# Designs tried in a protein design run: designed miniproteins, single chains, continued (3). Part 81

Each design is a single chain, and the fold is of that chain. pLDDT is the mean over its residues in the fold that is shown.

## One batch from the design tools (miniprotein)

Design m10979
Fold by ESMFold2-Fast:
Structure m10979 (fold): chain A 63 residues (1-63)
Amino acid sequence: SAAARAAAQKNMEETQQALKEAYELYKKDPKKGEALMLKAGGRSTITSKERAEQLEAEIKKEE
């Protein structure tokens, strides 16, 4: 549908922007970068979101 295509386009643009930021962070801190990449790419998938949250919790624990 037209609505689904518009939503997919917006998600793609937001994902590309977030991935650029995550990639720059990944060069500095791979664990934090990976967490951001999973959040950006996994907005449509529960498993990726949960993995990103787990990584963030581990980062906080390591502090």
Scores: mean pLDDT 67

Design m10980
Fold by ESMFold2-Fast:
Structure m10980 (fold): chain A 83 residues (1-83)
Amino acid sequence: SSHEMELLKKLAEAQRLALEGKYEEAKKIYKEILEDPKASDEIKARAYAGLGEVYEREGKYELAKEYYEKALKLNPENELAKL
């Protein structure tokens, strides 16, 4: 769907921001995806995994683990949550 494509673009944007060290901006976009009632469990799992990666980059390892576990619970096949 067009909305799913928009959510995928938001996921890609948040990932780019995280790679640029813009962690607060990246977290904001991932949280916006999680608050979207039209986001599928698969899209939400990817957003949780993205938040985990951002917290890991910030050195917040316990918080990163918590978000990776949320991602795995929604989609056990999520490769991002295995990183």
Scores: mean pLDDT 85

Design m10981
Fold by ESMFold2-Fast:
Structure m10981 (fold): chain A 62 residues (1-62)
Amino acid sequence: SMEEEAKEYLEKNPEKVEELVREWEELSGLSVREVAEIKGLSEEAMKERIALERLILEKKLE
């Protein structure tokens, strides 16, 4: 699936995870830590979710 492909890509490209998370923080005005606490997730899990969602969106806009 597109989600599995995106997950595999992010595992191989950790710099892309950091890029996507930073972009999201700038856009939202929130920190990953804040949102993770609100959602009851770890910061790592929240970063993965944000990066995955944004990468999937990028692929759809190609």
Scores: mean pLDDT 80

Design m10983
Fold by ESMFold2-Fast:
Structure m10983 (fold): chain A 55 residues (1-55)
Amino acid sequence: MREELARRALALMAEAGRNPPSFKEIGDRLGVSTKTVSELLREAGEKGSAALGLG
């Protein structure tokens, strides 16, 4: 679930090509706090590097 929330947060940022949502907006859309959004995105970045193979 945590990885899915992080993926959704990243997708929301990518989909908003004209004006990316703030962490507060992402938290509201996902139903989590802004602190949790920040933590999820940080963890997604760490895991995404390994999972996506983007060196």
Scores: mean pLDDT 68

Design m10984
Fold by ESMFold2-Fast:
Structure m10984 (fold): chain A 80 residues (1-80)
Amino acid sequence: SSELQKLKDEGNKLVKEISDIINEGLKNTKDKKKIEKLFQLEDELVSLMNQLLNAKTPEEAKKVLEEIKKIKEEVEKLLK
């Protein structure tokens, strides 16, 4: 459906934005604990991207999108 495709497009855009923030964070930190957490969050983001790609309904896509938004919040908190 067009709604499902829009949600997938939105989520893919958000994933790219978060990945860029993580990559910038990795360039600017020497804190081993932050680096390890950024790699863990990148792995979770890749998993969520695959779940979004496999979503068959708008409801499934919305659930995954909310989880992607939580990863963004976690990354932003970590880089403060």
Scores: mean pLDDT 89

Design m10985
Fold by ESMFold2-Fast:
Structure m10985 (fold): chain A 74 residues (1-74)
Amino acid sequence: MKERAEELRKQVKEAFENLKKYASPEGQKKIDELYKKAEEVLDKAARGEISWDEALEQVRELMKEAFEIAEKEK
């Protein structure tokens, strides 16, 4: 249960890294920026500044943007 946050961080990192493999160099830079924002959101949740549910929704939105970049650029 307490390991859930650590596993989530790992899964988010791996997901963004996987998307970068299919993106152009320009798209990879944009995906890196989105990943940094996702890390900030997860850090806020870990500090109790926002709920984990709110953090997951924000991360999902950032992931959607990264998917759109990877799909368009390939």
Scores: mean pLDDT 77

Design m10986
Fold by ESMFold2-Fast:
Parts: sequence; C-alpha cells; structure tokens
Structure m10986 (fold): chain A 69 residues (1-69)
Amino acid sequence: EELERERELVEEAERLVEEARRGGSEEVKQRAIELLNELPLAEKLGEDASTGEVAKAVEEARRRVEERE
C-alpha cells in the first residue's frame, strides 16, 4: 500500500532525527534527509540542512500521511 510505505519512511526518518537530536552523528542526519527526500514532498532538503529543519520536515511529512488516512 502506497500510504503504508510512506508511513514507514516517515517513522524511520523520525527515529533517525530523534537519534541525531540526542547527539547522533552527521551520518544519522544525512540518512534521515535521504529517506525524507524519497517522499513526494514539495520541499527538498539539502545535505546541509540543520537537525531542526529535518525534524520539521518529518513532522510535515507525518501530517500529510495522517491527513490521507
């Protein structure tokens, strides 16, 4: 299911962002950005996006998935 795949990507990215916010590595943040950019989002995240910007993108993606459920 299309929605289920998007939800799984959002959940994984959210987990990685939480890890990055708790002092995770730059690689963890880059992985979260990569997963978010797989979603059909209007806004694209750059590789130099801050952890806060990535977290906001996760929240927006989650909202979009919830609105379609």
Scores: mean pLDDT 74

Design m10987
Fold by ESMFold2-Fast:
Structure m10987 (fold): chain A 108 residues (1-108)
Amino acid sequence: DEEAKELGEEGKRLGELGKELGKASTTGEGAAEAGRIAALGGGKAGQGGELAKTDEAAEAAKEGGELANEGGKAAAKGASTSRGASSGTAGAIAGIGGEMSGELAKRR
């Protein structure tokens, strides 16, 4: 479905953006925002995968998830080196106005 493909592509775009911002971040808040963006990309890619009716849409969702995962890792590394807004995990909860948000952080 076109909707599933769009979600996968948006997931790829957000994951790549999170990765780029995480690597470029010189502040903890920047790293936190990068992690949040990467997490949003992962969510969209997951939704695309759920809705995928074609192999092309499923592959776009898979690629989006992979990039979002890489973005989250880059953001988490940036946050730890800058002593960012929080500690925790993949930067998905880096403490930006909330969003020390729970399960993902507590998964440990």
Scores: mean pLDDT 63

Design m10988
Fold by ESMFold2-Fast:
Structure m10988 (fold): chain A 86 residues (1-86)
Amino acid sequence: MRAEELYREAERALEEGDLERANELALEAVRAYLEAGKPLEAERVYLDMSERIARALYERGELSPEELAEALALLAERRAELDARE
């Protein structure tokens, strides 16, 4: 499925340190999952990639410890809501 290919490309961009490209591809993957009628998978991809990108920004010194903590807390709440719906 194209959405799965975009997600793999987003993961590769992240591993290569291209956070901007990783974010763009992750959003394309989310959109492709939504178009395929897979909103739960879209939400999982969004949460996974958002957490990984936030951590990578922190490691690069582009995000403060407080900003990282806030981002991770918001993502954890959304993940809990997703898990509660399954």
Scores: mean pLDDT 83

Design m10989
Fold by ESMFold2-Fast:
Structure m10989 (fold): chain A 58 residues (1-58)
Amino acid sequence: GEELRAKAIAEVERLGKEGGLPEELIDAAIDNIKNTPVTEEGLENAIAAAKEAAEKYK
């Protein structure tokens, strides 16, 4: 539940900062996770999308 969401938010924030994403995009990704159903698959998909965005932004 909440632990998985907190972990996903921390991971997205870390990936966004490492990838040099603008703060607005990091905030949008975090907001997306907050609105994602608290399921392992949903959170994994949100993290994967953030990783892909960070790679493409380089």
Scores: mean pLDDT 71

Design m10990
Fold by ESMFold2-Fast:
Structure m10990 (fold): chain A 77 residues (1-77)
Amino acid sequence: MLELLEKLREYFKQLNEAIKNNDYEKGIKIIDDFIAWLKEEKARSKNPEVQSFLDEMIDRLNKIKAELKKKLEEKKA
């Protein structure tokens, strides 16, 4: 559990820095790597509550990714 939370914190820290610097391409890449790791953790988990939590995080990250893609398209237009 603690290692999971530390890894979550590190991913969110990297994502926040990318967004703060308006580096939406880097932000999207970080989200893709983050989602891939969450899917691996879900497959490894034997706890249904943890699996549900990870699914919610994946859904949230996909929504953030969509918003970053929109901002990236607006910036390049």
Scores: mean pLDDT 81

Design m10991
Fold by ESMFold2-Fast:
Structure m10991 (fold): chain A 67 residues (1-67)
Amino acid sequence: IREAVEAGDVAAAEALVKADPSAENYTLLGGLYLDHGDTEKAKEYFRKALELDPNNEAARTMLETIE
């Protein structure tokens, strides 16, 4: 479980962002970093998601809750 969450999920989300750099995929990557306790990287990726789509409520809400 730990290996799947830390290696598989983050790597898969990074691959998704590389193939399709969308607000949705940046929000997913930010959420995974938040789950790992890396709040600074989570904020960075949520901000990138909002740069692509300012109306992305998931990224906005998550950024607001961790600030």
Scores: mean pLDDT 74

Design m10992
Fold by ESMFold2-Fast:
Structure m10992 (fold): chain A 77 residues (1-77)
Amino acid sequence: TSIIVYTVLTLISALFLLVVLGLIATVVHASLTNTPLSLPAFLSWLNSEQTLYLALGISVLLLLLFTALLVVTVVQL
């Protein structure tokens, strides 16, 4: 049913937004305390000044993906 699909997409978007906000908060905190970022080893490529830059890029990409999914859901409805 279209309502269930829309609800699932909305929940996924909310979870994504929380993750992005958490990452941004961590980067801001590190910048303010003038300490190096403590990211998991698999995210070491996001360290330093590049972390904010890449976080913004990922946010835009995922926002576009979410928008595309919503459009598909509306068309399907």
Scores: mean pLDDT 65

Design m10993
Fold by ESMFold2-Fast:
Structure m10993 (fold): chain A 91 residues (1-91)
Amino acid sequence: EAKTKFVEGVQAFENKDYEKAIEYFEEAVKLAPDSEVAALAEFLRGLAYEKLGDYEKAIESYEKAAELAEKNGLKELAKKAREKIKEIKEK
């Protein structure tokens, strides 16, 4: 179920429906909050918020992605999320 919502979010993101993508990624996180899927969903939610120009929510999503990625041993995702936070704060 969480993986299904994640895939639906990715499809919405690819279609540039960023608001819909955010909804699906939020559902994926709710279904599996401490999972690898949740880490990926929070990261892509951050990217979607950046596309919408909502930098504050993008940072919040990337912070959640980094925490969840670290919990799940996804070192490269955690690093990428933290680099995104730094990039936004320097703009």
Scores: mean pLDDT 86

Design m10994
Fold by ESMFold2-Fast:
Structure m10994 (fold): chain A 83 residues (1-83)
Amino acid sequence: KDDELAQGLLNNFQDLSAFLEGQAAEYAAKRDVKGVEAVRAQLQRSIDGTLAAIPKSSSKKPAAEAEAQAVLERFDALLAATK
């Protein structure tokens, strides 16, 4: 079922995004703007791959897009605070 595949992809993305948020927080604590930018770029690639892998027929796709946007907004706020 497409929704089961989408949920699995979302769960994997949530685990990865939490890990990346932790890495970005460590770089931010050190005032390493380039480190935060590198993690943010990795997050963007992960988002692009996850959203491309979710079937167009899945009812979960809008929720996945919303989750990705929320994570990017938190990262952009962290990056701004690090500068």
Scores: mean pLDDT 82

Design m10995
Fold by ESMFold2-Fast:
Structure m10995 (fold): chain A 56 residues (1-56)
Amino acid sequence: SLAERLEREVGLPPGVAEGLARAVEEGVPLDERALKTLVAAGVLTPEQAEKLAALL
């Protein structure tokens, strides 16, 4: 699943990986603005956001 791939390749915790995979499946855009917001909220590190952007 996408969640398992995010855990393995980006290093996200299971809950975060599942939530982001669900957002992608529901068509929520994980664009640069969304990723910056998640970093500001402490959900992602800047490095994790960069890896996630490259993966998607």
Scores: mean pLDDT 81

Design m10996
Fold by ESMFold2-Fast:
Structure m10996 (fold): chain A 82 residues (1-82)
Amino acid sequence: MIEERVKKLEKLIEENPDDALAWLRLGVAYLELGEYDKAIEYFEKAIEIDPNNREAYFFLAQAYLKKGDVEKANEYLEKARA
């Protein structure tokens, strides 16, 4: 269940706030919930910790596309392909 995944990831982040993968997974969980602004915040945090995380750029593109921001989505998709 997504809510259970969110709680586990929040606990991981409390124990290690520099865990870029935990931030990425939390963003994915919120993306699945339709909470696109929250997902974007968490993906941005993952990139802040690990700027070479191409997967986070890909998910940022998906989140912006879900919000209808096609220009932002294309911008992040190009960054994900690098």
Scores: mean pLDDT 82

Design m10997
Fold by ESMFold2-Fast:
Structure m10997 (fold): chain A 55 residues (1-55)
Amino acid sequence: LTGDGTINEEDYEKFVELLQDPSLSVEERAELFKKADVDGDGSINLEEFKKFFES
């Protein structure tokens, strides 16, 4: 985090790494993915990630 409160590429990368963490259960990973995927299209991009945290 840059400390300015803006979601940036580094924050997004950390979130993606969390989703790829094999220690997470399939259910936990799916729930995190669905919560971040605000459009429900099956993909999370930086804009969707920002909207997730803003809402």
Scores: mean pLDDT 60

Design m10998
Fold by ESMFold2-Fast:
Structure m10998 (fold): chain A 75 residues (1-75)
Amino acid sequence: ADELKAEADKLYEEARKLFDQGLQGNKEAVQKAVELYEKAADLYEEIARRDPENRFEWETKAALAYMEAALAKKI
């Protein structure tokens, strides 16, 4: 069941699109991007706990999502 992975990837992709709109001056898009990046990161951390053999991959994805949320907060 890759359901959590599909949801995390979807949230990350939506956050990326909103972040791009935020860079063009849409402040509401920035706030939504932060929300979705943080949710994606939380899901990737949950996946890492459930899939310890691939933990490094999932923790890396979570870290990248948290970093992008932090960058969005500075816009």
Scores: mean pLDDT 83

Design m10999
Fold by ESMFold2-Fast:
Structure m10999 (fold): chain A 92 residues (1-92)
Amino acid sequence: SSEELARRIEAVAGPLLREADELIAEAKAAMEAGDYEKAIEYLERARRLLEEARRAVAESEALSPEERELVLRGLDRQIEAVEKRIAEAKAK
């Protein structure tokens, strides 16, 4: 179930993903305030945490191969979205 998968993700990478989500939210607030330098700082920190979470998931034996593939695809999309936001902020 999605709830059981969420619990396993929490055990593997929960703290990293929560910190990344908080930094992405702070970056959004900074972008809305026109503070592009601060937004870039938050987004670059979030990207690093998502990359660390991706490594933790890839190396984890706690997830099935199918669950791991789904989570890694989701993390890759999140990393790409953060990289795009960094590029957009740098263009300002």
Scores: mean pLDDT 88

Design m11000
Fold by ESMFold2-Fast:
Structure m11000 (fold): chain A 99 residues (1-99)
Amino acid sequence: MAAQRAAEAAGRAAEAANRASEAAPTPEASMLAGAGATAAGMGAAVGRQGDAVGAAEAARAAGEAARKGAEASGWNPEAREAAERAEEAGREAERAAEE
């Protein structure tokens, strides 16, 4: 159950990081946030295979990548909100992995 919850949280982190990528005003900011979405997507996959810790680590990395993308975007409101959601989902994945 912990791995499934971590996988779900990693999926939310991927969606939030994708939104940060879409809100990015430059290709550089979009690529930084998009890398986070890819990492979280992989985390969801390993979480579904029973690796709660791997899912949580990937979700956390996605939150950090989304935040860097928001910084590169000059903290536009949409990118900032999406990055905050990605970081929160990463923390949720870590808490789920502890259970």
Scores: mean pLDDT 78

Design m11001
Fold by ESMFold2-Fast:
Structure m11001 (fold): chain A 69 residues (1-69)
Amino acid sequence: SRAEAERLVAEGERAFAAGDLEAAIRHYEEALRLDPTYMRAWENLWRAYAAAGDVARAEAVAARAQAVA
């Protein structure tokens, strides 16, 4: 559901702020599993992979987001 996806994004944003990129990525991916139309989760997942230095994963996230939009 959107409400559950929003909760997971909030948890991911807290993990990101704490520097726990692995936890942030897991929360954002779970949010997108529940609601792949939630564009904020795609944006946050892209930022998390970019912050982790994983350019290839960040680019893949952008491509997947465009396919859903």
Scores: mean pLDDT 85

Design m11002
Fold by ESMFold2-Fast:
Structure m11002 (fold): chain A 81 residues (1-81)
Amino acid sequence: MDKEAKELIKEAEEVKKRAEELMRKADRPSPLLLRAIRLAEQAKKLGDFALKSTDEVARKSLIESARLYIEEAKRLVEEAE
């Protein structure tokens, strides 16, 4: 479980980095990329909370929520490309 939370944090950071790279190359601000960056930041926070949580049920819920935010952020990045 700690491995899963760490992998989600890493994936969230990679999605955020990709969205920020695309934003730097864009001539105009992309609301899709801005939303993707925010969702990736939220996913990282949820992953960090999961690593700090001592409650197994809470930890699983946080991991599941982080995964959903990462998937939405990835979709927005792909849509913005």
Scores: mean pLDDT 82

Design m11003
Fold by ESMFold2-Fast:
Structure m11003 (fold): chain A 63 residues (1-63)
Amino acid sequence: MSLDEAIEKAKTLSEEELEKAEREAVRLAIQNPEEVKRILDEVLSKGESGRIAGAATVLIMKE
């Protein structure tokens, strides 16, 4: 999955799915903080919100 595909998928998530992704992003950040930060910084640099950046990070790391 590309970063752009993950961002587009994150934008289609429901409120409930975004909340689940946020909890998973926190778990991933505890386990692998450097990798999570790298992906988050890339998504945020594209002008996306932190909520979308968190969800996109989960989608990338789960594929």
Scores: mean pLDDT 80

Design m11005
Fold by ESMFold2-Fast:
Structure m11005 (fold): chain A 81 residues (1-81)
Amino acid sequence: GLEEGKRAFERGNLEEAIEHFKKSAEKGNAEAWLNLGQVYLLQGKYEEAIEYFKKAIELDPNNKLAKVNLNIAKRMLEIKK
């Protein structure tokens, strides 16, 4: 679940973190979509991060952190050209 994903991320197990966050996100957890976006952003996978932050905002339109991170991911994608 979401907490298992956070624990895996804290241990540096990004693949395990992604697996747990995907399972939670598929169950409609907006925070799990946000956490997926953050992991992909950290990996430099900006296009996927943008998609996941958009999913988080779709489920929770008032999530300011997801909107901030979406803008960061878009800016990073422009820089990495």
Scores: mean pLDDT 85

Design m11006
Fold by ESMFold2-Fast:
Structure m11006 (fold): chain A 61 residues (1-61)
Amino acid sequence: SLADLEAEIRRLGLEHRELVKRYQAAVAAGNTDEANRLKAEIDGVERRILELAQRYQAARA
């Protein structure tokens, strides 16, 4: 449903925000391996948000 898509996009947005904070902390601490892992997770979340946003727009059109 549209409500389910909206809720999932919202959840992923919060997850993205927390991952970005962790990434910034890892970079500041010089933890390169951790920063690289977090960057991969951020990229995955961003891709999923874009896919769901496209699906949401198609359902609203």
Scores: mean pLDDT 89

Design m11007
Fold by ESMFold2-Fast:
Structure m11007 (fold): chain A 64 residues (1-64)
Amino acid sequence: IDADVLSGLGLIYLALGKMAEEKGDFEGAIRDYEKAIELFEQSGDTEGAEEARKNLEEVKKKLE
């Protein structure tokens, strides 16, 4: 499967995680960000993976 497709799917999960945070679904946001990181890593998208990790750490802090 094409790396561009995996990176694009990573962006979709990153967006879903942000939407989940907006709704206060922090557990859903964590799952979506973890999936985004996995997809970005598989595609070699280091910048996308770094952004998703940063968002993941921020949402984990909101859960204590």
Scores: mean pLDDT 83

Design m11008
Fold by ESMFold2-Fast:
Structure m11008 (fold): chain A 75 residues (1-75)
Amino acid sequence: SAEEAIEAERHLAEELREEGERLLERLEEAVEAGAPREEIRRLSLEIIGVALRLAAAGATEEALEILRRMDEIEA
């Protein structure tokens, strides 16, 4: 049903938003702590993965915002 599809999409989008926020927080902490380049790269790839999944779920603007924030942290 349409309601079940809407709830499933909403739940997936919420989980992806939470994961993206958690990964951005971890990236900021890693950069501030001077973590190895490899660790920073791994976190960046995970963030990119979340952003791609958000875009695939129709949340393109949120995906772009996550990528923008990632770039700012890494600058």
Scores: mean pLDDT 84

Design m11009
Fold by ESMFold2-Fast:
Structure m11009 (fold): chain A 61 residues (1-61)
Amino acid sequence: APPPLSDAELDALIAEVRAFAEERGWPQALIDDVEYTLRHGPPDQRVLAAELLRAVLERER
């Protein structure tokens, strides 16, 4: 299984997602839900959400 994200990695990812989402016009409610899941979700869901968000960011860069 992939290792869980550190708090520093989590904060960095959330900052990148927020910047990206602002430029793309994502709904704030979606951004807030993602941040909540990354901070408070079960470990498996946190890892999956982080992987998905990194893939989205990489695809659009």
Scores: mean pLDDT 75

Design m11011
Fold by ESMFold2-Fast:
Structure m11011 (fold): chain A 90 residues (1-90)
Amino acid sequence: SETEKLLREILKLVDKITELVKNKAPKEEILKLIDEAIELAEKLPDEEVRGQVLEQLESLKDVVEREPDDYDLIIKQLEAFKATIEALLA
């Protein structure tokens, strides 16, 4: 389905974002990938799934913008988001 394809592409971006955070990459590089994930999420055809995914991505973006050096918090939010995407793919 289109939903599965988009969710798998978002999951790949989550893995890339996680790698950047673990390597303490610049905030701007991390935000760029989050914005790419938001653009993919906006294309999700199911309103409920789209709303849930966008809410979590916007929350993640806010944390990265406000507390870019709180790597533990950012990683925890990425892990929670990954679990949400994996549950939606089940």
Scores: mean pLDDT 89

Design m11012
Fold by ESMFold2-Fast:
Structure m11012 (fold): chain A 70 residues (1-70)
Amino acid sequence: KKEEILKAVDEVLKSTDLREQQQALVRIYKLAAEMGDEELRSLAVEAFRALQAGDTEKLKEIAEKIKKYL
């Protein structure tokens, strides 16, 4: 499960496609929900907000936080 989340985080960081980034964040959110991990779910939601706002810098900061958290 953690390995799957790390792969999804890497997709968010390396992708230039908005839809690919959204799909990766959805996977992180679903995995966090299955694990009952409220902190990881909150980070995924914050990342979605940054993505919707077009804040690429904030999105990368949150993705790095997720890697650090795992």
Scores: mean pLDDT 80

Design m11013
Fold by ESMFold2-Fast:
Structure m11013 (fold): chain A 81 residues (1-81)
Amino acid sequence: LSPKTLAEVDLTMALMAASLDPELEELKELIVKALEYLQKGDYEKAIEELEKAKELAEEKGDENTAKTIERAIEYVKEAQK
């Protein structure tokens, strides 16, 4: 799988997890924005939204989602090279 596809898979999983908790609506919005930028090829903006999403997940104590987003950020960085 391409790095872009791997990032999309990880972000879709994170989005699904966030969608199960109403208190994570802001996290869900950030992940959706990142996916939209990624699909448009705007990797810099995708990374910006993902960094915000990771920080919010860490603040909420969702370490699993934060790690998934961190891995997605690495895949996006790899795709933009």
Scores: mean pLDDT 83

Design m11014
Fold by ESMFold2-Fast:
Structure m11014 (fold): chain A 80 residues (1-80)
Amino acid sequence: GKKELKEEILKLIGEILDIIGEIEELEREIERLKKELETAEGEEKEKLEKEIEELEKKKKELEEELEKLKKKLDELEEKL
């Protein structure tokens, strides 16, 4: 019934908020590393560039998961 649907929506909102938090944390870490990259040279620069690329890839994967969860949330809310 509607009660079970509301419980599923609340659980999904929790999952969405957790992913948003992870994305925000990754964004802060990427910004910090980009600032360090401005003064880095040689091997240190290459290591920072690789670390930034790995974090940006992880962020993109989480953003794609977030969009899928938001779409699922919209579909569940339409059923209310």
Scores: mean pLDDT 87

